# Ledger of designs, part 89: designed miniproteins, single chains

Each design is a single chain, and the fold is of that chain. pLDDT is the mean over its residues in the fold that is shown.

## One batch from the design tools (miniprotein)

Design m3289
Fold by ESMFold2-Fast:
Structure m3289 (fold): chain A 94 residues (1-94)
Amino acid sequence: MERVRELLERAREALERAKKSEDPKEALEAAREALEAAEAVLADPRATREQKLEAARIALEAAMEALKKAETLEEILEAIGLVLRAIGLILDLE
């Protein structure tokens, strides 16, 4: 339980960094951290459905923030990849 809460806090902090960053590379890095934390929450058998859904939504929001800030084709494609992975996490919960 403590580990799941720590991972959710990491995801929330990563989302905040993605929102505040004006640099596309920093926003992408933050979005990746949010997604990795969310994937870890979904993989933890002790996490509740509500915690898993919150983690997946945070990852999606962080990926969308990175996509808004992406300037190069490579950055856009990386951000789209993160968005699709986050959507996949949400769908796995249905």
Scores: mean pLDDT 87

Design m3290
Fold by ESMFold2-Fast:
Structure m3290 (fold): chain A 82 residues (1-82)
Amino acid sequence: AAATAAQREAAARALAKYLRENNAVAVAGLGSVEDGVFRLVAKVKDEETGEESYVTVTVAPDGTATVREASEAEKEALDAWA
């Protein structure tokens, strides 16, 4: 099933907040849905150092968004798509 508009908006807001708080920019992203949960894996670049890292935004069916470090499998999936 596809993510709802509310889940995509919540993911975008959570990612934007993370980027602002960490002085970073998003350079790539990959979205997926499993059991009603929307997961957005993003590759982000630190604006000061140029170092790249990966974060995952997870949005539950109720719209609750959480940002965490991406798993190795999530990083591999995004890199295979980019």
Scores: mean pLDDT 82

Design m3291
Fold by ESMFold2-Fast:
Structure m3291 (fold): chain A 63 residues (1-63)
Amino acid sequence: MMSAEQEAAARAAFAALDKDGDGVITEAELRAFGLTAAQIARLDKDGDGTVDWDEFLAAVAAA
């Protein structure tokens, strides 16, 4: 079970990465924040170059 504080932090991080408000974080946006290819691959389960909210939340919950 994820704590309310962890969920709030995940939402804040997602909102900060999703500057254009399309509800999806692109690999380019993640790289702009200094994330490595390995970190992006861990978040991007589908390998399509985008991270949606469900993938991001699942990765945070698993950490």
Scores: mean pLDDT 69

Design m3292
Fold by ESMFold2-Fast:
Structure m3292 (fold): chain A 86 residues (1-86)
Amino acid sequence: SAFEKLLEEFEKLSEEKLKKIEELLKNKGPKEEIEKIIKELEEYIELLRKYVDATGTEEQKKEFEELIEKIKKKLKEIIEKTLKEL
């Protein structure tokens, strides 16, 4: 379905952004670049949330929110792991 493709694309894009954040944190990259990527991810989440809220079923809304929570958890784990390695 179109919704499943949208979730797959969102997950892939989010994972790419998370990997970039991890690389920047590990290499002590510029804080401004890290903040920019986080902001871009947050803006994309809000855009998709509005779309899903307008067009999605209750099940699709729940699935999307579960994916957002998974992505947020991964971001937290990346930050925690890099801080322990430094």
Scores: mean pLDDT 81

Design m3293
Fold by ESMFold2-Fast:
Structure m3293 (fold): chain A 51 residues (1-51)
Amino acid sequence: MEEQLRKVRRRRARMAGLPEEELEYFDGKNRDKIAEELEKLTPEQIAARRR
């Protein structure tokens, strides 16, 4: 389950154009908490972070 959640999280961020560097930051720091926060974001919100 968690491995699939990690893959889904990265896929969503990549589709939104978010740099993988930011994914590594979130994954490294408080992974569970940040992953949960990222899952709540819409593709639009993730794209806004890229700006």
Scores: mean pLDDT 58

Design m3294
Fold by ESMFold2-Fast:
Structure m3294 (fold): chain A 61 residues (1-61)
Amino acid sequence: MISEEEREKILKTMEELKKTLPEEYQPEMDKLIEEIRKAKTVEEAEKLEKKALGIYLRGQS
């Protein structure tokens, strides 16, 4: 199971990424943030964080 401390770390990273995104990508990021809040394992949360990085990269193109 994912700990509260580990989840907090990932959520902080996601929120920082969201602040740099155009408005059009923010709903996708919000959905991933919600999914991380519901994630039960570190592996699950890491997969969602990887998706968020993919959105960030698309927002930079």
Scores: mean pLDDT 79

Design m3295
Fold by ESMFold2-Fast:
Structure m3295 (fold): chain A 74 residues (1-74)
Amino acid sequence: MSPLQRAQQLRDRADALIAQSTDPALKAELQTLRDMLDDMIAHPEHYSPEAYQQLLDEVQRRIDEAQAAVDAQK
């Protein structure tokens, strides 16, 4: 999977979690992650390959944490 495709998949996951979450604070955090992913998707050339990969790894970690929190709300 390309880094851009990974960013797009993470953005889709963030959108799904925003829709499913009932916690306003968690929604706000997910919105911040979504905004970061939108910038990375719109302007991948503004990032070094190393920085892009590191940001994707961090965003994925945070989305995985958010997924666990949303699952606990159901």
Scores: mean pLDDT 83

Design m3296
Fold by ESMFold2-Fast:
Structure m3296 (fold): chain A 61 residues (1-61)
Amino acid sequence: SKLEEAKKEVLKIADEGIEAGLSEEEILKKIADYLKENYPDMPEEDEQRIIMEALDYIDAK
Protein backbone atom coordinates (compact mmCIF):
# COMPACT_ATOMS: atom_id res chain seq x y z
CA SER A 1 0.00 0.00 0.00
CA LYS A 2 1.03 3.65 -0.29
CA LEU A 3 1.21 3.83 3.52
CA GLU A 4 3.68 0.91 3.64
CA GLU A 5 5.82 2.56 0.93
CA ALA A 6 5.75 5.90 2.80
CA LYS A 7 6.69 4.20 6.10
CA LYS A 8 9.64 2.40 4.45
CA GLU A 9 11.01 5.67 3.02
CA VAL A 10 10.39 7.54 6.28
CA LEU A 11 12.41 4.96 8.25
CA LYS A 12 15.20 5.29 5.65
CA ILE A 13 15.19 9.08 6.18
CA ALA A 14 15.37 8.47 9.95
CA ASP A 15 18.33 6.08 9.59
CA GLU A 16 20.19 8.51 7.29
CA GLY A 17 19.51 11.39 9.70
CA ILE A 18 20.79 9.41 12.69
CA GLU A 19 23.97 8.46 10.77
CA ALA A 20 24.46 12.14 9.81
CA GLY A 21 24.14 13.21 13.46
CA LEU A 22 20.94 15.21 12.99
CA SER A 23 18.73 16.03 15.98
CA GLU A 24 15.36 14.31 16.45
CA GLU A 25 13.66 17.64 15.61
CA GLU A 26 15.64 17.96 12.33
CA ILE A 27 14.85 14.35 11.35
CA LEU A 28 11.12 14.77 12.08
CA LYS A 29 11.09 17.98 10.00
CA LYS A 30 12.70 16.15 7.05
CA ILE A 31 10.11 13.36 7.39
CA ALA A 32 7.19 15.82 7.51
CA ASP A 33 8.56 17.73 4.49
CA TYR A 34 9.00 14.43 2.58
CA LEU A 35 5.42 13.32 3.30
CA LYS A 36 3.97 16.72 2.33
CA GLU A 37 5.93 16.75 -0.96
CA ASN A 38 5.40 13.10 -2.00
CA TYR A 39 2.00 12.35 -0.37
CA PRO A 40 0.18 15.73 -0.35
CA ASP A 41 -3.25 14.02 -0.36
CA MET A 42 -2.46 11.79 2.64
CA PRO A 43 -5.02 12.20 5.45
CA GLU A 44 -3.69 14.13 8.47
CA GLU A 45 -4.39 11.12 10.72
CA ASP A 46 -2.23 8.82 8.55
CA GLU A 47 0.57 11.41 8.35
CA GLN A 48 0.57 11.83 12.14
CA ARG A 49 0.58 8.05 12.65
CA ILE A 50 3.64 7.64 10.38
CA ILE A 51 5.44 10.51 12.16
CA MET A 52 4.68 8.95 15.58
CA GLU A 53 5.96 5.54 14.42
CA ALA A 54 9.15 7.24 13.16
CA LEU A 55 9.55 8.99 16.54
CA ASP A 56 9.25 5.61 18.32
CA TYR A 57 11.82 4.15 15.91
CA ILE A 58 14.29 6.99 16.59
CA ASP A 59 13.77 6.71 20.38
CA ALA A 60 14.53 2.95 20.20
CA LYS A 61 18.02 3.67 18.80
Scores: mean pLDDT 82

Design m3297
Fold by ESMFold2-Fast:
Formats: sequence, structure tokens, C-alpha cells
Structure m3297 (fold): chain A 75 residues (1-75)
Amino acid sequence: SAMEELRRRVDEALSELQKLAEEIKANPDDPEKVEELRKRFAKIVSELVDAADAAGHEELRDEFLRKVQEIVSSV
């Protein structure tokens, strides 16, 4: 179903965002790399939020954003 596909995309995105957050934390002496990683992070979040909104799955969007906030808070 479309919802199962979107939920899989959410899980995959959260894994990628966790990896990006850890890479940002691991490179405090490379501001250019950190800026690039932050832009990639923001793009992934924005694209998935837009996809969830377009599909009408506001609960999944809110769940995704809560988990993104947890990732950001962990670093």
C-alpha cells in the first residue's frame, strides 16, 4: 500500500539522518563538511515531510518529525 511504502521511506530516512547527525558530531574541525552534511539533513527532512503531506498522512509526518527531533537532541 502507499502507506506501507511511505512508512518504509520514513524508516530509511531516519537511519540516514542518524548517520548524518553522527558524521556531523564526528567532524567538529571541518566546518565546510559540517555545512554540507547539515544541508543534506535538511533536504531529507523537507522532502519526506512534503511527501507525507502530499499523501495526506499527517500522523506519519508528526511521528517522523518527533523522531527527527530525538536524533537532533541526541547530538
Scores: mean pLDDT 84

Design m3298
Fold by ESMFold2-Fast:
Structure m3298 (fold): chain A 86 residues (1-86)
Amino acid sequence: AALLAEAEALLEKARELLKKAKEQGYKDKKLLEEAKELAEKALELAREALKKAETKEELLRAIALILRAIGLLIEVDLLLEKLEKA
């Protein structure tokens, strides 16, 4: 429960930083780098929650958070790659 809540909070923060980076026209790469770090931490916590899942609901929540974290990491990595080629 605590691991799932922490992972979700980190993902929400990462998403907020990504939104802020977009509003600034992606000129501040540090916001994207911070979003990546938070998403990586969320992924690690979600993976730990998956290993410790005792109920089907905890298992499904952990899987959903893992997928959300992977999706956000892919999005951030693609944006960072575009900025490096500019």
Scores: mean pLDDT 84

Design m3299
Fold by ESMFold2-Fast:
Structure m3299 (fold): chain A 56 residues (1-56)
Amino acid sequence: SEAEALREELERLLEEARRRGDEGTVKGLQQAIAVADSDPELARIVLERAKQELAE
C-alpha cells in the first residue's frame, strides 16, 4: 500500500539518521512514522526534509 511504501522509506532514513547520530532527524522521522496512516501528507513532507538534511 502507499502507507507501507512510505513507512519503508521513513524507516530506511531513520536507520541512516541513527547511524549518523542525528537526534533531531531521528525524532522527526519517528513522529512521521507514527502519523503515516493518519497524516500521510505530513509524513511525506518530513521524509523529503530528512532526505535533504541527510544528503551532506
Scores: mean pLDDT 81

Design m3300
Fold by ESMFold2-Fast:
Structure m3300 (fold): chain A 89 residues (1-89)
Amino acid sequence: PLPPPAPPPDDEAVKRSIALLEEIIETHGAVLSVLTELIEAYLEYKNPLYAEAIERVIERAGLSEEQIEEAEKKAKERIEKQKEAEAKL
């Protein structure tokens, strides 16, 4: 039997996750990768803290609409692949 699905992260866990991702930008400059991860998390959990973090990352980095669309596409592709992998289990 599959373990029960993990509950969605609470606001404190979400804030910690966001802080770690923002630290990755500061340390490694991986802005688009972090934006992709934040969009993926927002699509999965629908927590407004992720939406606020997405807006902050976009504003701080001065990302173009094309770069935002690329990150969103990549996030959606990751979610689709994850669901496909779960279907094989």
Scores: mean pLDDT 78

Design m3301
Fold by ESMFold2-Fast:
Structure m3301 (fold): chain A 99 residues (1-99)
Amino acid sequence: SHMSREEFDEEVLLALAIMEAYLLKKYREKFISNPELKEDAIRLAERLTELAEELYKRGHIDVASELLKLAIDLFESLGYTGPVLERAKKLLEEAEKAK
């Protein structure tokens, strides 16, 4: 069947989210233990938060919740306390209420 552009863009967004979550889960201990990866790990957590925000807007609440939990865990494990962490925590609270 023909896929619409909107359906294709949504599938790409979901595939990217799944891949980035997989990489984070696989390399979590390396991101936490290696100081050279700290900035890259923070950027990954920020990207997961942005992906979760977009997925939440599209109604993918369960996937968004999983990404937010992973991003929050990584931010906190790295000692990050910036505004993206607060946004992630607030959105997770809203996502948990929507279940």
Scores: mean pLDDT 83

Design m3302
Fold by ESMFold2-Fast:
Structure m3302 (fold): chain A 65 residues (1-65)
Amino acid sequence: KEEEIKKLEEEIKRLEEEKERLMKELREAVENGASIKEIARLIGRILRAIGEIFELELELEKLKK
């Protein structure tokens, strides 16, 4: 279980880094006057990353019980 916990924590960290990259891209897109369609696409990708992080955090909580 401890090995599985460490792997989940590492995967969550990698997804958090990807989310931060996408958040930066979104901020730059807004600053550069990107289309609403492009902004919506980036928001969709960020929401997907958040969902994956949430699922892994739930799995991590189950392993700690």
Scores: mean pLDDT 82

Design m3305
Fold by ESMFold2-Fast:
Order: sequence, then C-alpha cells, then structure tokens
Structure m3305 (fold): chain A 87 residues (1-87)
Amino acid sequence: SNEEVTRQIALRLRAIGLIFDAELLRKEIEEGADPKEVLERAERLLEEARRILEEAKRLGDETAIRLAEEAIRKAEEVIKEARKLLE
C-alpha cells in the first residue's frame, strides 16, 4: 500500500538523519562544545535510533534495520567521547 511504502521510506530517512545528527554532534564536541549538552543530545538520539530499529524490525525492512544500527553505533561513539571529557 502507499501508506506502507511511505512508512518504509520515512523510517530510512529518519535513520539517515540520525546518522548525520550523530556526526554533527561529534564535530561539535571536537570544536569545543559543552560535553554535558552533547551527552544529553546524544542520549536522546540513541533513544530515537533504538525506537526506529524496533519499528524497522517489525516491518522487516533490512535496509532500515542496517541504517538504524549504524545510527545507534554512531550515537554510542558520541556518548563515549562526551563521557571521557566529563571524567
């Protein structure tokens, strides 16, 4: 159905957007942004990426699953770097 196709495309685009948002957060922390603010934003991004992963799994969209897993990995990397700066 058109609704199912639209939902699949929307999931993939949201996951791609989170990957880019995670890379932007990584750049911001490298450029001297407040690690606490970056950590809070990265944790919210991780929660959203995990929700997208669960929805992608329900739909069986292998591409969306892969993109969501990449977003999770990148968010976790940003969280790790932010936490190191707060130690």
Scores: mean pLDDT 89

Design m3306
Fold by ESMFold2-Fast:
Structure m3306 (fold): chain A 92 residues (1-92)
Amino acid sequence: MTVDEIIAELKALPEEERRRKIEELLGSNDPVKRYAALIYAAEHDPDWAVELLLRHGVSLEDLGVFHLWAVINDNQALLDVINRVEAELRAA
């Protein structure tokens, strides 16, 4: 399943079910699923995306991978979310 296919599935869901599905995908071992969930959340609800990443206990190493994806894909919304999460982790 591609990132675009996962995003299309998320767009088709009601808001409540979509939030639940995003949390499920972020808990997945599949990096494609995790990335798709992150970019959708970052673009549509950046404050919730920051909260969600902190709650899932992302490491600075995981943030480095997501930062690379955001740069490669020119995704400013995801970059902004990653920078906010990194600032919170460094302040803790």
Scores: mean pLDDT 79

Design m3307
Fold by ESMFold2-Fast:
Structure m3307 (fold): chain A 77 residues (1-77)
Amino acid sequence: MELKKKAEEAKAAGDYVTATELYEQAALEARKAGDYVEAADLILQGAIAYSKTLDAKEAEEVIANGKALADAIKAAA
């Protein structure tokens, strides 16, 4: 998927805000396609990217919430 590749490129460049947005868009497209396993992975990658823009306490909460959401999406498959 082009969106996933762009998200990975943004993350490699240190542009975590753009990476987060692209991972969220890629996850939405994966969900529309019925690929809930891919969508769950993309949601988690987006949460990790977003956590890089936050302090340690906020980062931990965002990652935990991202994992919970990813697990819920995967379970709905």
Scores: mean pLDDT 81

Design m3308
Fold by ESMFold2-Fast:
Structure m3308 (fold): chain A 57 residues (1-57)
Amino acid sequence: MSKLEEELKKLEEEKKRAEEEAIRAGEAGDWDGLERHMRRVEELSKKIAELKEKIKS
């Protein structure tokens, strides 16, 4: 397994955790927390897309 594939797996796990934190924040009425975690999900999604592009190359 390449280093890029290992990084991809790590980023996917981090994104899943950020999504779970966003859901919990929303359920608790923590709108600042929800916004922060959703922003994190977007950042991780961009990194995952870029890394997938590098792996395909």
Scores: mean pLDDT 82

Design m3309
Fold by ESMFold2-Fast:
Structure m3309 (fold): chain A 100 residues (1-100)
Amino acid sequence: SKEKEELIKKAQELADELSRLVEEATGDPRTAEAIRELVKNAIEAIKKGDKKTAYRYGIALGMLGLAVAVEAELQGKTDVAERIRQLTLELMKTLDKAIE
């Protein structure tokens, strides 16, 4: 549906922003790439109608994003940590809506 296509596009845009902030916060492009891969895999599962697999990738994304936010906060990067938390939660919500 058009709504599902718009949600997938929004998820990709959120993933790009989240990945950039994660690389900035961690200095590690591998962690940013892991976020991109989890979102890509979630979207592919959504396109296949594999709701269970899509949900599992969404949970893994949430765990990784929130862990990065905690590490950024411990390093005194409070504003970056809060933005990573917000983007991670919005991305998870967007993927959940696309699954339904």
Scores: mean pLDDT 89

Design m3310
Fold by ESMFold2-Fast:
Structure m3310 (fold): chain A 70 residues (1-70)
Amino acid sequence: MQPEVEELLREGEELAERAEREVGPEVGRRLRELLEEAKRALEAGDNQRFLELVEELRRLGGEAIREAEA
């Protein structure tokens, strides 16, 4: 696996765990679903889909954590 891809997956795992801890299990489950779909896209060689899913995961996780902090 390329170093950048490995790092994006690690960041996704950390974000999902943080969202589960700070916001709740429902949000954590949703982010883990996106992470699994991203892994499937990567295995299929769909790099564009992988990047789109990682971006969606970051967007949703970041928004959920921001709202929980407010």
Scores: mean pLDDT 80

Design m3311
Fold by ESMFold2-Fast:
Structure m3311 (fold): chain A 111 residues (1-111)
Amino acid sequence: SIMEEIKKLYEEILKLLEELKKAIEEGDEEKAEEILEKLEEKLKKLISLSLKLEDREDIEEAIKILEEIIEKLEEVLKLAKEKGFEKLVLRIEIMIGMLRIVVGVLKLLLK
């Protein structure tokens, strides 16, 4: 099931977001960049699967998942800005922008 794969990716993404937050708090920019690369791969898969959804209920659930991920990324972004990790800030802003576009597309598919 596409939704089962999305839910599994969501759990993996939440763990990576927590690890990323910890690495930034500890001032480990190299570790944070490594975690961010893994997060980008998981988000790319999540986006691809979300855009394959046909059922209204599944699309609505995917929107909620993506919006929750955006909220958590905004928290990580604030922390990265406070630490002065400019490259990390740029990459997280790009990720948030891409996810917001995907949410917009999914909302247009709801009738």
Scores: mean pLDDT 90

Design m3312
Fold by ESMFold2-Fast:
Structure m3312 (fold): chain A 65 residues (1-65)
Amino acid sequence: VKELRREAKELIDKAIAAALEGNYEEAKELIKKLEEIARELERLGDTESAERVREAIRYIEELIK
């Protein structure tokens, strides 16, 4: 669980950087990975962390619109 939270943070930071640099393809691929991590966190009962990851995904989606 702690490892999943750390991986999510690293991927969120990378996705935001990719979106700001105009690398929308990379940002979209990272969003897919983040959705998988959010689903796994929810399955493990870490619903708070899963919701935080989903909020980050929404933020990144707004950056690439």
Scores: mean pLDDT 82

Design m3313
Fold by ESMFold2-Fast:
Structure m3313 (fold): chain A 76 residues (1-76)
Amino acid sequence: SEKEKEELFKEMGKQLQEEVLKASQLLDEDKLNELMKKVEELWKEAYEYLKRGDLEKAKKLIEEALELIRKGIEEA
């Protein structure tokens, strides 16, 4: 169902947004901006795969975005 795909994407988006908020409190503005640019690109690509019905690729891209944020926080 298209509705189920959108709902799952929203839930994954909430997790991503929460990690981004944590990063914004811990990272320098320049590092945050670089990180956010990469995260935004991965999110856009994930959404495109989700629209095409490739849920596994969409999840993988969002997991990559989450990993980038977590790694950025750890290195801060």
Scores: mean pLDDT 80

Design m3314
Fold by ESMFold2-Fast:
Structure m3314 (fold): chain A 80 residues (1-80)
Amino acid sequence: RRERLRELLERLKEALAAGDLERAEELFLEALKLAEPEDREELARLGRELVRAATRALGLEDRLPEALARLDGLLDQVFP
């Protein structure tokens, strides 16, 4: 489980660096399924990077605060 999560996080970082936002979203959601409470901070950081990149690419920068709030809500559900 920990090794698979590490692989997913590395692939997620690679996808974000490559600007492959669809791939990054898939990897982020898969990582959330395997994440432990100690992973919350790292996933929050990567999730915020993904949300910022996606809102920018879609021309939805005015929705960034709302998108970040939704990410925080999702993380609170996964890591109570």
Scores: mean pLDDT 81

Design m3315
Fold by ESMFold2-Fast:
Structure m3315 (fold): chain A 65 residues (1-65)
Amino acid sequence: GPDYNAIAVALGEKYLLPHVEELLKQGKIEEAKEYFERVLANLEKVAPEAAKRLREKFEELLKKY
């Protein structure tokens, strides 16, 4: 339900997005994208709405670099 997607987004924002942003700050753009897509591919199978929201947040991060 929506609550599970909200929790998945919150966990992704707390742990996944800071990790990929650290890679982006180091100029490791391809590594950040590959890592993010690998995690997202697994999440999308069980929580497609959370995956979509995290992808939007990752695209926002990419605009800063």
Scores: mean pLDDT 84

Design m3316
Fold by ESMFold2-Fast:
Structure m3316 (fold): chain A 60 residues (1-60)
Amino acid sequence: ASDAEVETLARAARHDALLAGLSEEQAEEVGRIVRDALAAGASGYEAGRAGRAKMRELGA
């Protein structure tokens, strides 16, 4: 994914985490998981799934 796409997806995941009631620190962790997955060559779908799995782990 392009740098712009990585930033957009990571920001969306962070915002979704905040809307789900997670803390700023937890939301940053969710965004990092999405960014790291994309950097490792995951698709946007796979990265989004990883972020949602982390949100569930954190109680969202």
Scores: mean pLDDT 83

Design m3317
Fold by ESMFold2-Fast:
Structure m3317 (fold): chain A 60 residues (1-60)
Amino acid sequence: DEAMERINELFRQLGLEPVPAEPPNPRPLAELARSLADLAKSWGRDDLAEEAERLAQELE
């Protein structure tokens, strides 16, 4: 999924491991993107937080 690829790119930019394509307990992608926005903001990566918030809005 293109949305999942964008989320995994944000994970890589934050230095995190990519999310599996088939997790045991799949979450709504918008929820995952919002969690990434909060994390990026807490790490001072406002640029990535804005991208994650935009993605969450697009997915919702």
Scores: mean pLDDT 71

Design m3318
Fold by ESMFold2-Fast:
Structure m3318 (fold): chain A 85 residues (1-85)
Amino acid sequence: SAAEKSIRLIKIIIDLSNGKKLTPEEKQELAEALREVFGASDEDIEKLLKAKTPEEQLKIISEILSRYFQDVLDRAFARLEEERK
């Protein structure tokens, strides 16, 4: 489920924030969660797979999540403004 993938993503982000190097399996789980839940492009995934350090991986994840949440917020604000009319 999307919720289970999101929880796994959060655990991976916490591991990366502690400087843990991801295994190929964890990179695959991360890539699938970002693509399926957070709308990551093939280009985003390619950048992530090429990243060698936890810091680089976190930066790419941050960029993907920031775009996703900005879109969610923009849609929410647009809806709120329409409802206040």
Scores: mean pLDDT 80

Design m3319
Fold by ESMFold2-Fast:
Structure m3319 (fold): chain A 80 residues (1-80)
Amino acid sequence: SDEDFLKKVKELAEKTKKELLDPSKTDEERRKTMQEFNDEVDELIKKNKASDEVIKEVSKIYQEVFKVHHDALVKKLNES
């Protein structure tokens, strides 16, 4: 259960990172992708009743996704 939950969160994170790094996507589409990622992870947490230790691992995955989004924004500003 916890293993399957973490696997799903990791799969969502990898898909989200791919969308955030896609140069064909607009900033609005990337913001929507982040919101959809947040919503899906929240639903998975509620459905699977994950342990505190597993939630800490999810937090690390969240931090990596947010870092990718933030780094993309910083690069865009520096190229402007």
Scores: mean pLDDT 78

Design m3320
Fold by ESMFold2-Fast:
Structure m3320 (fold): chain A 55 residues (1-55)
Amino acid sequence: SMEDLLIKLRVLEYLKKNAGKKVSQAEIAKAVGVSQATVSRAIRELQALGLIEPI
């Protein structure tokens, strides 16, 4: 959905802004305004797309 896409883009932007730092899923969830489960799914999908490296 469009909402899922926007969440993935916000997660990706947060990770780019904090590049070189170790960020927790809880921190990302707070920053994006979603649950940690939603962040976990977004990260898996971004990894599958090759947009971020495996943790």
Scores: mean pLDDT 81

Design m3321
Fold by ESMFold2-Fast:
Structure m3321 (fold): chain A 73 residues (1-73)
Amino acid sequence: SVLELLEEALEAAKKGDIETALELLRKAAEQTSDPELRTLIEITIKEIEENREDLEGIVKAIESLKREVERAL
């Protein structure tokens, strides 16, 4: 599920594995049928790609994304 992929992405990010986190977020975007959720995931991916060194910011961004997806389901 999309939520499972976001949870895995969050765990990867907490370990500093940003490439795995990005791969899981891309898979989540592909699996969602909701265009608004897909756009939100894609924005989060771009923010992470532009700020790869900000590990705390990356974790917070994925946590916020997960909350928004949970709210939409």
Scores: mean pLDDT 85

Design m3322
Fold by ESMFold2-Fast:
Structure m3322 (fold): chain A 66 residues (1-66)
Amino acid sequence: SKEELERRLEQLETGARVLRELGFDEAAARAMEHIRKAREALERGDLETAERHLQEAEAVLSEVLG
């Protein structure tokens, strides 16, 4: 649902901020770019594109944190 994707986006924004605080600036920037694209897609009602970009942001966080 849109609400579920919005919650995931908020969690990922927090994760990207943590990456930046830890000094992973390049990874944080990559994650934030995908989060931005996901937000734009949600604003258009394009849930498929939003989900894809959230998955890419999740992959960036996973690369660095676990």
Scores: mean pLDDT 87

Design m3323
Fold by ESMFold2-Fast:
Structure m3323 (fold): chain A 100 residues (1-100)
Amino acid sequence: MKEKIEKARKLVDEARTALKQGNYDEAIKKAEEAIKLTPNSEEAARAYYVLGLAYDKKGEKEKAIEWFNKALDIVGALPNPTIEAAVIELAAAVQVSVLK
């Protein structure tokens, strides 16, 4: 379990880097790999948030909203989320509000 979380965290970091560089397809691929490893985890919530941002940058607003809502759903269901997860929840909620 810990090894999967560690790998998922690294994949999310790589996805964020790709997003910052404008490599949206790479960001999507890395985020999807992280979700596959730990589908109902804090790392999955982070990955869904990156998916939302990547699809927003690609002009796919409806898909972006769906992914932001999945990030929110996961954080809301987590027992004892970290401060970083709470920040992602707030950020995703703001993005959903702005895109509507």
Scores: mean pLDDT 80

Design m3324
Fold by ESMFold2-Fast:
Structure m3324 (fold): chain A 96 residues (1-96)
Amino acid sequence: SDEEVRALGRELGLPESFIERVIATPEEDLPKLLLEEETRLGVAEIRLIISKKKEDAERVVGEYRRLALIHHKMGDEAAREYYLEQAERIAKEYGL
């Protein structure tokens, strides 16, 4: 539900603008939103590998949390859990 998407997005510390974008995105357009965020994650991961800076790790964590929220709206609990576990792993590694 929209309420559950909003609650999870806020718990994950995501921007309100992104949370409302996920809620407003029709089911048929979620794969496009997912691809956009997967692309952002790939760029963020490459930057982190090169820099190893905490600020770039924060970006990677944010992108994993965004992917988790999209999968939550799609009803893909396994993918949601996977991305949240990846976010926690990077956060722990970089002391976030």
Scores: mean pLDDT 91

